# Designs tried in a protein design run: designed miniproteins, single chains, continued (5). Part 83

Each design is a single chain, and the fold is of that chain. pLDDT is the mean over its residues in the fold that is shown.

## One batch from the design tools (miniprotein)

Design m18873
Fold by ESMFold2-Fast:
Structure m18873 (fold): chain A 87 residues (1-87)
Amino acid sequence: MDGEVEIEIETDDGTKIVVKGKVKDGVIVEGEATVTRTLPDGSTETRVQMVEGLTIDQLLGGAGPGKARVVIKTEEGEEVKEIELEP
């Protein structure tokens, strides 16, 4: 089953992570993670990384405390999950 995934994570440290890609059997087979950090001088650093071979749960487990929203879009419909990330 091929679907599109959008994951938005906001950590308590002020890091924002947005993942967009394709999921198959719960594994991200093709994806890009955009990581935005606020630096000590108040500037913002944005980095784009490829994400492959991780499950959604593994990606969320690595983020640390915060909040995540997972949206999975398939040809048959849309599934939305809101997840609280604890330490």
Scores: mean pLDDT 76

Design m18874
Fold by ESMFold2-Fast:
Structure m18874 (fold): chain A 61 residues (1-61)
Amino acid sequence: KLSPEELLESLLKMLSSMNVSEEQKLIVLDHFLKEHKEANPETPEEVIKEIREKATKKIKE
């Protein structure tokens, strides 16, 4: 029941607190987004893609 904004913020917070490589963070991000989409099929594909792009940019910067 997380909004897309809350999901993005939670993911970014978790990923930034992880002391693992950028590659591992991307794997975790993709896994979490996949789980969220399965649990919340109401969430449009484009919203999931936008969250992934924003989080990926933050991980790689």
Scores: mean pLDDT 76

Design m18875
Fold by ESMFold2-Fast:
Structure m18875 (fold): chain A 117 residues (1-117)
Amino acid sequence: MEKQKELLKLLEEFATRFNEIYDRIKEIADKTGSESVKRALELVEKAGLLIGNAILASKYMPYEKAVEYILKTLDEILRLLKEALEASKDHPEVQALIEEMIRLVEETRKKVEEIKK
């Protein structure tokens, strides 16, 4: 129960930081009207929905199953962000923000593995 509360808190903090970076990418998409930035934003939005699923798993699934689901979900988020990075090649500012998101996912994954121990 205590580890499950720590897991939930970690994912909620992750979601907050992810959404802050998302808002910055969205502002660039709205200002530029770039199709490549809009495509990257769609991939980031899909990743955001998966974060929501991870939070629900941490609340409602048994701890061991929640951890397995969350780690798999973080790996899928990482794949989507790498696709978004490829889509945004023409926009270095958007690439930098997506790289910041990738680092956030990798750090969150490490912390989930530490809580599992």
Scores: mean pLDDT 88

Design m18876
Fold by ESMFold2-Fast:
Structure m18876 (fold): chain A 82 residues (1-82)
Amino acid sequence: MDNEKLKKLAKSLDESYVDEEGLSGLKLLQKLLGLKVDGEIDDEFYKAVKELQKELGLKDDGSATPEVLLEIKKKLEELVKE
């Protein structure tokens, strides 16, 4: 995952996760992870989110709550290189 994609994901999660646009954030995450963009949390999405959480040192429960998305955003911002 490149630096530009990480920055875009972090910004999108910050701005849209708490509204109807939270669905856009979910779909963006699916697209970034290379999954089917259907807005549904399936087994593939769940596993991909858990792997991302694990790589970021977060609790790997696959939850797509606003709090979990904020934690992912914060960690991605910390990992982003110029």
Scores: mean pLDDT 62

Design m18877
Fold by ESMFold2-Fast:
Structure m18877 (fold): chain A 65 residues (1-65)
Amino acid sequence: SIEEVSMVLRVMAAAVDLGVSARLRKEDGKTVVELRVRTPAERAVAEEVKAEAEKVPDVEVRILD
């Protein structure tokens, strides 16, 4: 959907701004964005991004260390 694509692009933009690694995956009709964080500060921002993004159906943000 347009809403899914728009949100995924926002998550990717946030990852670039934060300076963290981001990877896109498709799983069972969902778009999964994997964010690899290195510091507690990066994790805090990633958790905020996750909470906002997961309001959109079929979008998942997965936070990895």
Scores: mean pLDDT 85

Design m18878
Fold by ESMFold2-Fast:
Structure m18878 (fold): chain A 82 residues (1-82)
Amino acid sequence: MKEEVERAIKAANEAFDKLSPEDKKLMERAVKALKYAVENGDLETALSAARELYDIAEKNGLKDVAEEFKRLMEALEKEIAR
Protein backbone atom coordinates (compact mmCIF):
# COMPACT_ATOMS: atom_id res chain seq x y z
CA MET A 1 0.00 0.00 0.00
CA LYS A 2 2.77 2.52 0.84
CA GLU A 3 4.41 1.80 -2.55
CA GLU A 4 1.10 2.36 -4.40
CA VAL A 5 0.57 5.67 -2.52
CA GLU A 6 4.12 6.83 -3.37
CA ARG A 7 3.70 5.88 -7.06
CA ALA A 8 0.31 7.65 -7.23
CA ILE A 9 1.70 10.87 -5.69
CA LYS A 10 4.67 10.79 -8.11
CA ALA A 11 2.31 10.23 -11.07
CA ALA A 12 0.11 13.15 -9.94
CA ASN A 13 3.15 15.46 -9.65
CA GLU A 14 4.39 14.46 -13.13
CA ALA A 15 0.91 14.98 -14.65
CA PHE A 16 0.22 18.26 -12.83
CA ASP A 17 1.74 20.61 -15.45
CA LYS A 18 -0.38 18.96 -18.21
CA LEU A 19 -3.68 19.94 -16.53
CA SER A 20 -5.95 22.99 -16.87
CA PRO A 21 -5.85 25.50 -13.97
CA GLU A 22 -9.20 24.11 -12.74
CA ASP A 23 -8.01 20.48 -12.82
CA LYS A 24 -4.68 21.47 -11.19
CA LYS A 25 -6.66 22.82 -8.22
CA LEU A 26 -8.78 19.66 -8.06
CA MET A 27 -5.72 17.37 -8.27
CA GLU A 28 -3.85 19.37 -5.59
CA ARG A 29 -6.88 19.09 -3.28
CA ALA A 30 -7.28 15.35 -3.95
CA VAL A 31 -3.54 14.66 -3.37
CA LYS A 32 -3.71 16.62 -0.10
CA ALA A 33 -6.81 14.65 0.99
CA LEU A 34 -5.10 11.36 0.04
CA LYS A 35 -1.95 12.18 2.05
CA TYR A 36 -3.96 13.23 5.11
CA ALA A 37 -6.26 10.19 4.95
CA VAL A 38 -3.36 7.71 4.57
CA GLU A 39 -1.45 9.39 7.44
CA ASN A 40 -4.52 9.00 9.69
CA GLY A 41 -5.45 5.45 8.57
CA ASP A 42 -8.71 6.67 7.01
CA LEU A 43 -8.77 4.16 4.16
CA GLU A 44 -12.31 5.04 3.02
CA THR A 45 -11.42 8.74 2.59
CA ALA A 46 -8.15 7.69 0.90
CA LEU A 47 -10.15 5.55 -1.56
CA SER A 48 -12.47 8.51 -2.31
CA ALA A 49 -9.43 10.75 -2.97
CA ALA A 50 -7.84 8.08 -5.21
CA ARG A 51 -11.11 7.86 -7.18
CA GLU A 52 -11.11 11.66 -7.69
CA LEU A 53 -7.50 11.45 -8.93
CA TYR A 54 -8.50 8.63 -11.31
CA ASP A 55 -11.43 10.68 -12.70
CA ILE A 56 -9.16 13.71 -13.30
CA ALA A 57 -6.55 11.56 -15.10
CA GLU A 58 -9.20 9.78 -17.23
CA LYS A 59 -10.88 13.10 -18.14
CA ASN A 60 -7.50 14.44 -19.33
CA GLY A 61 -6.54 11.28 -21.30
CA LEU A 62 -3.59 10.51 -18.98
CA LYS A 63 -3.80 6.72 -19.27
CA ASP A 64 -0.54 5.82 -17.45
CA VAL A 65 -1.39 8.16 -14.56
CA ALA A 66 -4.96 6.78 -14.40
CA GLU A 67 -3.52 3.23 -14.18
CA GLU A 68 -1.40 4.23 -11.15
CA PHE A 69 -4.49 5.65 -9.41
CA LYS A 70 -6.45 2.49 -10.31
CA ARG A 71 -3.70 0.36 -8.70
CA LEU A 72 -3.92 2.53 -5.58
CA MET A 73 -7.73 2.10 -5.51
CA GLU A 74 -7.34 -1.71 -5.75
CA ALA A 75 -4.75 -1.72 -2.94
CA LEU A 76 -7.02 0.42 -0.72
CA GLU A 77 -10.06 -1.81 -1.44
CA LYS A 78 -7.98 -4.84 -0.36
CA GLU A 79 -7.00 -3.11 2.92
CA ILE A 80 -10.65 -2.14 3.63
CA ALA A 81 -11.89 -5.71 2.90
CA ARG A 82 -9.65 -7.18 5.64
Scores: mean pLDDT 84

Design m18879
Fold by ESMFold2-Fast:
Structure m18879 (fold): chain A 73 residues (1-73)
Amino acid sequence: SELEEEIRKRAEELGMSFSEEAIKKLVDFFEKNPEYLPLKETIINTAIEIAKAHGRKEVEVRDVDMALAGFKE
């Protein structure tokens, strides 16, 4: 999907990658919660920064979960 490619390219620009499960979780979240699409770039960048803070070059499902928790009430 176009969203999967956008996530991959964003990570590559920053010297990072996403696990396939992390990509799938983000895509599923935005498909189920389209009201969050205006925050898409912020959420993706937040997940990348969480992975970086933990010394990892791959964004994992846990990083996505932590990023999303910050935007859910």
Scores: mean pLDDT 83

Design m18880
Fold by ESMFold2-Fast:
Structure m18880 (fold): chain A 61 residues (1-61)
Amino acid sequence: MMLSLEEARALADLAVRYAIQHRLDPEEALAGLRKTLAKVTDPETAEEVVAYAEELLRREL
């Protein structure tokens, strides 16, 4: 199933919250998110959403 941009961003929000709660390495968390997004959305949406998640992780850490 292909996720919309809005759904992909919601997935990124969950992934970021999970990474923060479990104190995961930001690069590892982003790599995992990128792999998941590659399976469920188009490449342009995936890169936009990964950039969004990276910005969220930078603000929280």
Scores: mean pLDDT 79

Design m18881
Fold by ESMFold2-Fast:
Structure m18881 (fold): chain A 81 residues (1-81)
Amino acid sequence: SELDELIEEIIEEERKDPNVSQKEVDEIERLAKENISDEEKLKRLIEYERVQSERFASLGLEELAEEELEHAKRLEKVLEK
């Protein structure tokens, strides 16, 4: 599905980022595999990405903060359908 493809893209981008821990990647994978509705999954993933963006911004990592925010925006676009 479009959601599953987008989640895999986000996970791949996170894995390539040296400032993202394996624990953070594992959490996204866990959320993606939960037996919940696509709408609830999207909302939880959007919240996670926004929290990560704020965290990176607070650390002065503006480029990473913007990348996480872009992930949230892509997920929000799927939710709007």
Scores: mean pLDDT 76

Design m18882
Fold by ESMFold2-Fast:
Structure m18882 (fold): chain A 90 residues (1-90)
Amino acid sequence: SYEELIKKLKELIEKIKKGELSVEEAIERTTEILKEFGDEELINEFISLAQKAFEPRAEELEKNEELFKEELAKVLEELIEKLEEKLKES
């Protein structure tokens, strides 16, 4: 359910913001959560949001792991907002 997905994504964002995860761990957990609780449309929406956030700053983000994790957390927060809107309309 989207409620479980939102909960897992919020937990992931909190761990990222606390500095508890490496870049690799943050990417892996994001992928696992989206595959377990999401669908193809949601995964594509995440990819679109991530590309929009990361492509303009790709070289900077590759050199700065903390900045990458901050931008990933923002992308996940935007995804949660979209999911919460879908739940309110239902």
Scores: mean pLDDT 81

Design m18883
Fold by ESMFold2-Fast:
Structure m18883 (fold): chain A 74 residues (1-74)
Amino acid sequence: MLTKEQVIAEAESMLKLLEALEKSLGARMSPEQKEQLKRTKEAVKEAIETGDLAKLEEAKKLGAELERLVEEER
């Protein structure tokens, strides 16, 4: 089980990665991919605010779906 500090640190790392992805791929993303990215960022921010493992797990699921959407469009 992750501690609250570990949850926040992991979520902050995910947020930075998602922001970097948006900067590098944003112009190439479909509206569906942009919406999924937005939802994933919102879930990550909630995990940072609460330090809740369940919120981090939700963010990871949304991130996996974002990766799937990016792969399926190729």
Scores: mean pLDDT 79

Design m18884
Fold by ESMFold2-Fast:
Structure m18884 (fold): chain A 88 residues (1-88)
Amino acid sequence: DPELAKEYQELVELVRKMEKEGVSVLDIQKELLLRFAKTEEEREIIEKHAELVRENRVDEEVSKKMKEIIDSLLPLFDKMRQAQLNLK
């Protein structure tokens, strides 16, 4: 899927740009997660996690849901990588 391969390449370039500009790993992660949020519920969780980090707080439920969102990206990134590898 050329579109999926292009999406992966665009994400790689976005991450590199943010790293070069000194954006924190946490903020880069937030931007990537928001990009892949499938539901309004997931976006609310991602935003709430950012608020908790700013307050130097941890919420077990929010952290668990964030972990689930991150883990859900692993097969998506694998599909993107495979699409790029199959692109001639």
Scores: mean pLDDT 76

Design m18885
Fold by ESMFold2-Fast:
Structure m18885 (fold): chain A 84 residues (1-84)
Amino acid sequence: SMRERAEEIAALLEEAIATLRSVIANPSDFSKEEMQQLIAIVRGLLAHVRALLPTFPPEEAARLAALAREVEALLAQLEAILEE
């Protein structure tokens, strides 16, 4: 159960990473509003995951924390693109 939940969350974070990388690679293909909506959705996912981290065993928590850090870095990159 807990391991299955960790795998589901990891899959969502990996999907977010892939989506953010795709948008960052071709930002002109997206409207400002679409990028802002994506940032809001992914920020919500990130906040939810961070709240759940203390409930997982150390190995799963470390993996999810590493993925969350990658998501945060990509969000910062996309936010910087929107400020330019």
Scores: mean pLDDT 88

Design m18886
Fold by ESMFold2-Fast:
Formats: C-alpha cells, sequence, structure tokens
Structure m18886 (fold): chain A 74 residues (1-74)
C-alpha cells in the first residue's frame, strides 16, 4: 500500500510534470525528497523504539511483530 508520504511525493512530481518541468529536474527533486523522508523516518523510528521496549513484556504474535517492524522500516 502507498504511504501518505509516498502519495504526497507522487502527487507533487505529477504536478511538476504537468507544469512542464524537465524529467531530469524531476528525478533530482525525487532523490532529494527520498533523502529528506529517510532522515525524517530516522527521527520517528527513535520514538517508536521506546514503544517496542515497553512491549517486551508482552508475548506478541508474529503478525504483531511484523506490523511493528513495518512501522520502524517505513
Amino acid sequence: AESFLEALEREALEQMRAAGVPEAVIEEIRAQVERARAEQIAVINSNIQNLLEKAKKHTLSEEQKRFLQLLLES
């Protein structure tokens, strides 16, 4: 499924393409957005680690563990 950030990126790139921005420039902007998103995710991931530490006392199902891992990797 497409994330909220991925949807925003796609829409922005489509708007730039519709406005006649060259593909080379669009690709450069995409790379910058991906980098900024990765840095933002690192900050969010730091906060989520606190929740995982608190969850250690609970026996999580494999489904629940995968869900938490996806949140960390998003």
Scores: mean pLDDT 62

Design m18887
Fold by ESMFold2-Fast:
Structure m18887 (fold): chain A 73 residues (1-73)
Amino acid sequence: MEEVEKLREEIKKLIEKAKNSTDLNEFYKYLQEAYKVADKLVELLRKQGKTEEAERFRKEVDSEILKILVEKS
């Protein structure tokens, strides 16, 4: 439980850092780090037998990042 919550908070912080970055290289770096942490959370959920939750979470993260990319382009 605490591990999942911690990873969710980390992803949220990384996405916020990406939004606040003025340098395009920093923006992509934070997005890459957010995806890496999201992958860890998806793996953790799958290990707990929560496959459907893992799939939903992955889609939510992908949608949020896509929205940010569209707003920046």
Scores: mean pLDDT 79

Design m18888
Fold by ESMFold2-Fast:
Structure m18888 (fold): chain A 80 residues (1-80)
Amino acid sequence: SASSLRRYVEVLREAARRARSPLAARLAEVAARAGEAYLAGKLEEAERLAEEAERLESQLTPEQKAELAEAVKAAMEEAL
């Protein structure tokens, strides 16, 4: 639902602030922007940002992926 997507965008925004790796923070930021674009009905922009997020994710090391996962988990726990 749109409400679930809005909550997920807020989690991604918080994860971007918590992430220690600049690349992990950038991925979370771009993913949040993709969700925001989708919610605004900007489907072409949302798709472009989603493709950028997928490219950024492919560039993360396993350690950076684990760090981002922990940042997302912490953001989700704070949102409860």
Scores: mean pLDDT 85

Design m18889
Fold by ESMFold2-Fast:
Structure m18889 (fold): chain A 68 residues (1-68)
Amino acid sequence: AAEARAQELLARAEEHLAKAQASTDPDERQQHIVQAVNDIQAAADILGDAALGEARIAELVARVQAAL
């Protein structure tokens, strides 16, 4: 149940990052990046120590850094 919620949050983060990449407005892009970061952190909080080994989290963090 908690793991399913974490996966849902990571899927939302992916959606927000896709919207950030499609956006031409800097403010809109920043808003989507912030939402993605919040979703990634919420998923990591749910997963705890398991988050350190989660490749999907590492991938999304790298995408956030590339979008900044």
Scores: mean pLDDT 81

Design m18890
Fold by ESMFold2-Fast:
Structure m18890 (fold): chain A 72 residues (1-72)
Amino acid sequence: RNDELNALGAESLREALKELGVEMEKDADGLPGSKELDQVEHQRLARERFRERLAARGLTAADAPIGPLSPP
């Protein structure tokens, strides 16, 4: 359960970063990274994707573990 939800969280974060692809490439150039450039938007997208993944599993936000998403 915990490992499954953790995997969903990580996958959602990766999807959010893919949508912000320009920041990912800037990270590769040794820039501050997507977390600093678009921290609020990045976190919002990551959480939205996580919720979407939970819904696909038949779960709701209420079933999600409590705590903030820690970006990589």
Scores: mean pLDDT 53

Design m18891
Fold by ESMFold2-Fast:
Structure m18891 (fold): chain A 56 residues (1-56)
Amino acid sequence: MLSKEDVREALESVGIHRVPEATLEALAAGAGPGFAYRRFGALGVLALQRAKELAS
């Protein structure tokens, strides 16, 4: 799983800034793609999937 900092960096890399701490914690804890999609759309989902692939 990604750390909160990894999640923040992934989202910021695609222009998604000012993400609430609670959202970063949920994504770091393994919240599913639907959670990310509802908040950031496909761009956020793709950024997080890429970050997970690179961290592996």
Scores: mean pLDDT 78

Design m18892
Fold by ESMFold2-Fast:
Structure m18892 (fold): chain A 90 residues (1-90)
Amino acid sequence: STAEYIRKSEEETKRMAERQIEIAEEVFDPDAYKQFKEKVEEVLRQAEKKFEELLKNLPNMSAEEAQNKSAEIRFEVGMKLNEIMGEILK
């Protein structure tokens, strides 16, 4: 179902962020790692809210529209993770 695709997209988005946190733990000092993790966790909290809103609005949209919005949330998370990484590496 469309709802299953969205929930799977949410789980994949969380796994992507967790992988970045694991990499950050290995490459950053403890202070930089803490900053990265806190910022990434905030990005994930915002993404969770967006996925929840998308699931709530499913009856009012097509499967294609829902999949596109899900992809936009994933893309935005990835972009923000790259921005956070770039800021900490400076």
Scores: mean pLDDT 87

Design m18893
Fold by ESMFold2-Fast:
Formats: sequence, structure tokens, C-alpha cells
Structure m18893 (fold): chain A 68 residues (1-68)
Amino acid sequence: MKLEDSAQQLTQLTPLSFPLALRLVQLQNENPEKFDEPLRAVIVRKPQTQKEAAALLGMDVQTLNRGL
């Protein structure tokens, strides 16, 4: 439930879909050392396009579109 709140906040700030945002928040909880810095970059930069969000997360646009 708390993960859903974080995911919703992420969807408000970025072009990420809710399922993808929820998955990324889950991955951050599971492996914070790997995902903490990329997620902070996304929140700080507030990307307007999927391409920008993918670059900040270290992923290609196709992987992002698939919803991880």
C-alpha cells in the first residue's frame, strides 16, 4: 500500500505508467543500492518524455515501454 503511494507520486512527476512506477519502487525496496540513485535523478529532473526517463534510469526506451 505504501509502495502504491510512492508509485502514484512518481507517475505525477514523470511520464511513467502506474504499473511501471510500482515495479520501479518495488525494485528500489529490493535493491536500493542499484535503484536509489536513478530514481532520485528521475524525481529531481522531472523528465517530460519516456526517452528522458529511460536515460535517467539507465534503460532503453523499448524496455521502459514494455513496463519492465
Scores: mean pLDDT 71

Design m18894
Fold by ESMFold2-Fast:
Structure m18894 (fold): chain A 87 residues (1-87)
Amino acid sequence: SNLEKALEILDEEMKKAFERAKEENLKTVDEIDALLKEAVHRVLEKLEEEGIVLSEEEQRKLNEKVREYSKKFYEEAGAEIPEFAKL
């Protein structure tokens, strides 16, 4: 499904972001936020390039997964979890 493809793209981009954070030893909220925003931007560009159109329900599920990744990213870095990343 389109959602499954979108989630796969998200998983790949988030994995790359996690690997980059570890290589560059990024641990501050600002550094992590910038990296996550870059990763999300790449996901959205890739979805548009591949013509993947998501329904409102599918967009909600994708956004929930983005929030889950953001929370895990901050937890792994030892930074405080911002309110927007809490479920």
Scores: mean pLDDT 77

Design m18895
Fold by ESMFold2-Fast:
Structure m18895 (fold): chain A 71 residues (1-71)
Amino acid sequence: ALAEAARARVDEYVALAESVGLTEEAKKIRELGDQLVAALEAGDWAKAQALDEQILEAAKPALEAYLAKKA
């Protein structure tokens, strides 16, 4: 359940980045997301927390670009 929820959230960030043309950022978010799911399944909560923070930082440019297009 927790790993599935994390995968769904990562998929949303990847789709957002791709929608604004940030293909390399989308790839990075996907790679970090795969590591996050693996860490959650292994019970490595410290690694999962660090990866979650990295995914959020990687998603910021895509979120800013998306909001700018709607302004």
Scores: mean pLDDT 81

Design m18896
Fold by ESMFold2-Fast:
Structure m18896 (fold): chain A 62 residues (1-62)
Amino acid sequence: MEQLKKAQEYLDQARKAFDAGDLDTATQYLGKAASLLEPLSGPEAEKLRKELQELADRLAAA
């Protein structure tokens, strides 16, 4: 599914930005991933949403 792949790419970009200390860029990519995942359902979308929430929690703690 094209949208799942793009959401995964945005999550990967968000993680890279977070690791680099660029919290603004990490937040922007996280938001893009969340928007793509919103209309999606199923196990893969749920898995990506959990990863997104984990990264969001890490951003909030930073």
Scores: mean pLDDT 82

Design m18897
Fold by ESMFold2-Fast:
Structure m18897 (fold): chain A 65 residues (1-65)
Amino acid sequence: DAAALRAGSAALRASEGGVLSAEQARAVAAASTGATRAALEAALAASPDGRLSAGQGAAALALGS
């Protein structure tokens, strides 16, 4: 839902000093739907270590907003 995606975006911004682990990023993607989920899954697939930077996560969430 859009409200859940907004909450996820806020969480990613709060983690600006770090990188979401593959486990955390996968959980956010699983909670997302439609275009946002596809964008998050694509960002994860493009990550060499399966981790997602705050910037990459925020960009993916913005695509679904």
Scores: mean pLDDT 63

Design m18898
Fold by ESMFold2-Fast:
Structure m18898 (fold): chain A 74 residues (1-74)
Amino acid sequence: SRAEEYREMIAAARKRFEEYKAQGLISEAEYQRMLALADQTEAAIAAGDWSAATRALVQLLQLMSEAEARKRAA
């Protein structure tokens, strides 16, 4: 289901940005923003608000993409 797909993406994202934090690739502010977006996505899914879930997930993936680019450049 779409809910399962989003939950799997959020679980993978949480694992990945914890790695970014452990490696010093993101600031505390970036880490807190990623946590907030992941939490917002899960809350929106639980509420059935797919527009809010998609918006939060897209923002999270964009921030992670920026961190991933920094990882590859390092």
Scores: mean pLDDT 85

Design m18899
Fold by ESMFold2-Fast:
Structure m18899 (fold): chain A 93 residues (1-93)
Amino acid sequence: EKEERVERLREELVRLGVPEEAARAYAEAVRAAEEGKLEEAKRLAREAIRLLEAQLTPAQRARVAELVAQFEAQSELERLTARLNALLYAYTQ
């Protein structure tokens, strides 16, 4: 069930134009967070962010930074999640 949910999320993100490797890392980060594996979720979220940012234009990176600046994060995971959501938004517009 968990593996099927991760694969479905990955496939949906790829359909929306997210690179496959980044989509997989994101889906696995979500799974790890749901399982309470916060340190694993943080590592996977950082990897997804790295992969997504590597493929952005300077203009897209600036837009992501603007969106992230609007979030008031209380923890490292919240900061990573906010940045990751902003990156996904930039890809899916």
Scores: mean pLDDT 71

Design m18900
Fold by ESMFold2-Fast:
Structure m18900 (fold): chain A 95 residues (1-95)
Amino acid sequence: SRAREEIAEVLTELGYGEYVDKVLSQLPTIELVFSFVRTGVVDYELIAKATGLPEEVAKVVAAFLGYHSGLPREEIIRRAGPVAEKVIEILESRR
């Protein structure tokens, strides 16, 4: 439940508030995809394909899940791109 509020806030702060409801409705599918495929590890392309979310929104979600899974900052940024830095900054500002 707390994770749902946190991801909604991150999406809204990055200008993707219009996708909040879709991300929340697809969160079980997203978490299943993330837990099943943990190579490398932030695979936003698989999230986008499984959910139909735009690539940039899938990158935000992948970075969020990677951060909470304890993945190294550099690995998250390498996989999800520049938007991942903003996601991590928002999450760290919330402690």
Scores: mean pLDDT 78

Design m18901
Fold by ESMFold2-Fast:
Structure m18901 (fold): chain A 79 residues (1-79)
Amino acid sequence: MTPAQQLLAEARQQLDRILADFKKQASKAKTPLEKAKLMFRTMAEMTDVYIDAVRRDPSIKPELDRLIREANEEVLKIV
């Protein structure tokens, strides 16, 4: 396993955790404003994971771009 593969796996695990927390909190959100706040916060947290990982190894960017796209699609399905 390469260092790049390890970094990508850690980024994926962190994104999965962020998405799971979003799904749990979204189930409790009662208003469109609460859902919008959750969405923007979740997107910001995912963006921080992305920026940190790409900064550490730019070679993972194409695979991480796919993971971020899929995570964003999951968020949009719930909002």
Scores: mean pLDDT 85

Design m18902
Fold by ESMFold2-Fast:
Structure m18902 (fold): chain A 94 residues (1-94)
Amino acid sequence: SIEDLEKEIDKLEKELLNAIRLGDVEKAKEIAERLIELLDKLIEKYKEENAPQEKIDHVEKTKKAVEEILKKLEENPDEKMTLEDVFEIAKKVS
């Protein structure tokens, strides 16, 4: 269900932030990849159910933020990403 998917996404977002805080780059990458997949599924379900465009746009912006986080983790694995870095990425895509 959409509700179950939204709950799983929320849990994974919290796990991603925790992995970043701990400097666990490999775990952060795995969580980010799964989040992108689930966000894509949520966007598809919202479109199928004719959800408001604002709701779809919000999830698409969240997906872009996670994609940018994943890209930075892949390009700079030896540099510790901070929660401040995550916040700045989120601000730029919002």
Scores: mean pLDDT 84

Design m18903
Fold by ESMFold2-Fast:
Order: sequence, then C-alpha cells, then structure tokens
Structure m18903 (fold): chain A 72 residues (1-72)
Amino acid sequence: SAAERYLRMAVAAHKAALISTDPRAQKAARELGEIYRKKALELAPPSDQGALEARYDEEVKKIEEEIKKKRE
C-alpha cells in the first residue's frame, strides 16, 4: 500500500540521519523522515495507524541497536 511505502521511506530516512556525518544531511534526512511518517499515517485507515506506528518504532529500534553494537 501507499502507507507502507511511505513507512519504509520514513525508516530509511531515519537510518540515513543516524549514519550521516554531515549535520546538514542529518537535518534534511530527519525532516524528510518526519514528512514520510506523517504521510504514511494520513494514508492509513484509523484502525491501522496504531499498527503502523508500532512497526515504525520496532524498525527504528532494530536500526539503533545495530548501529550501537557496531560502535561498541
């Protein structure tokens, strides 16, 4: 669905923000991620919005844990 496509783009933007070394690129990726996350929720039926938020949070947590382990 369009909502799932935007959710994947939001997760990708979040990852880009975490791995970027350029503050300008980090800011752009963060802003883009917020836009895509809002778009995903707007396109989702209200009954699916909670599930999409949970999926976003889980994917973000996995990425952050992976990055942290590589830096330990």
Scores: mean pLDDT 82

Design m18904
Fold by ESMFold2-Fast:
Structure m18904 (fold): chain A 55 residues (1-55)
Amino acid sequence: EAEKLRDEALKIIDEMIEKGEFTSFDKEKVLEELSRARGHPAVLKPVIDEILKKY
C-alpha cells in the first residue's frame, strides 16, 4: 500500500514537471519526505496529500 501510494505520487509529480507546474527541485523535496516516512502508510499519505495540494 505505501509503495503504491509513493509510485502514484511520483507519477503525478513527473506529469506536473513535464507540464512545467513542478520543478526537479520540488521532486527532490518530495523524495526526501518520502524517505523520511520510510513506507509507513499512515505517515506517507498525509505527506503526499500536502505536497499535491500545494502544487
Scores: mean pLDDT 66

Design m18905
Fold by ESMFold2-Fast:
Structure m18905 (fold): chain A 99 residues (1-99)
Amino acid sequence: SLNRKVKVSEELKKLLKELGIDADEMTVGELVNAISLYLAKKGLVDLKDPEKRNIADVKGTFLGEVLGKDKIDFSKAKEFIDALYRGLKEKGLVEEVEE
């Protein structure tokens, strides 16, 4: 659920700080938005090509390691969100807040 709250690890906080975000807890939706902004800011998305503006080359990046993928297509929002949340949780980068 996009409204689910998660505690953010220190490693993930470093990425968020580059975006001007200082938070210990975020919703999954807020986290997904922050990651999308990070991809655009780092130039990992080709915003000039309509066919490629939702394709990020994440090979060798923190996100590539989290997702286990070299490229992501975040035009497929649900697939991206589910994969990101699973990867972050499996690597201990976020902790679920029990309500």
Scores: mean pLDDT 72

Design m18906
Fold by ESMFold2-Fast:
Formats: C-alpha cells, structure tokens, sequence
Structure m18906 (fold): chain A 90 residues (1-90)
C-alpha cells in the first residue's frame, strides 16, 4: 500500500505541475482551477499517508509549489503585496 500511496501522490503532483505550466502559458482560469484542485488533493493524500514525515513534508512542499506556479502571472493583490514588501525592504 505505501508504494501505491507514493505513486498516487507523485502522479497528482506531476499532473498539477503540467496544468500549472499550461495555466501560465494560456491564462486559462479553468486550467488554473484544475491545477489548484489537484494540488490540494495531493496535499491531502500526502498528509493522510503512512509515508515517513520527511517524505510527507517534501510532497506537501512540491504540491504547494505547483499551486503557487499555477497563479503566475500574479494576482493584483499579490503584485501589490510584493510592491509594498519591496518598498519596506529599501
């Protein structure tokens, strides 16, 4: 079962990453939403899995990365937050 869990999580992360790239290239909101849904499913499966803690943490970080990538270009709120942070760091 553990090998099947890891394979399922890896397949979901790979699918989310592919959809994230497509969302960035096309700007398609439906593709972005699908990437987010699959990334969230990967996070839930990783957290509920019987995998060692380091592997679960690694898969969650990969899934979060795919989700973040799907939202490029950044939203207006994200752009404003980055702009304000850049001003603060000067």
Amino acid sequence: MKEKEEKEINELIGEAEELAVEAVETGDEEVRERAEEIAREAIEKALKSSLPVPKRVGYVLLAVGARVAAHLPLSEEDIEALRRTAEYLK
Scores: mean pLDDT 71

Design m18907
Fold by ESMFold2-Fast:
Structure m18907 (fold): chain A 95 residues (1-95)
Amino acid sequence: MVTIIIKGKMSKEIAEYLAELLNKIPGAVATVIGDDEVRISTALSPEQAKELAEELNKIPGVKAEVVGDDEIIVTGELTKEQAEKLAEWLKKKLS
């Protein structure tokens, strides 16, 4: 199980929207912490976690780092469109 921790410049509305999208995906559980953090528990493999971090690092203003084999820390600005792309990617990998 891989945990994704998203921290940074995200509105509460974007954080809640991302959590709502992710909670609809089997194998993902998302929780909003405070106003700008989303923690996601996933059924991703360590290899899929590394792939996700590489995809996120391609986005200007976003930094993703794999910590150990089971955690991804994402920092930076997330837009509504980027939240939707992340949810779509996770749905494809967890389906």
Scores: mean pLDDT 77

Design m18908
Fold by ESMFold2-Fast:
Structure m18908 (fold): chain A 76 residues (1-76)
Amino acid sequence: MTVYRLPRTLTTPGWTFTPENPKPGDTLTVYLDGKKVSTAKVLSVDEYSMVVEFDPSKVLVPGGELRSAGEFISER
C-alpha cells in the first residue's frame, strides 16, 4: 500500500475526480475526459490537499509530496 498527498482540485483540462468534496474513508475515482483511469482511498483531507492510498500500479505521486494537478494522473 502506497500513500500520497494530492491537491483537492485538479487544474489540468480533461481531468476530474469524484467525489468533488472527498472525506476520510471515501473512494476517490479519477477520470480523464469522462473515462475512469484510477481509484484511491481517501485517508485524510485538508483545505488544500488530501492524503490518499493508491494501488502500487498507479504510483503517480511519490513520497506523499503535494503535487500540481495532473501529476497524480501521469500514468499511461
Scores: mean pLDDT 59

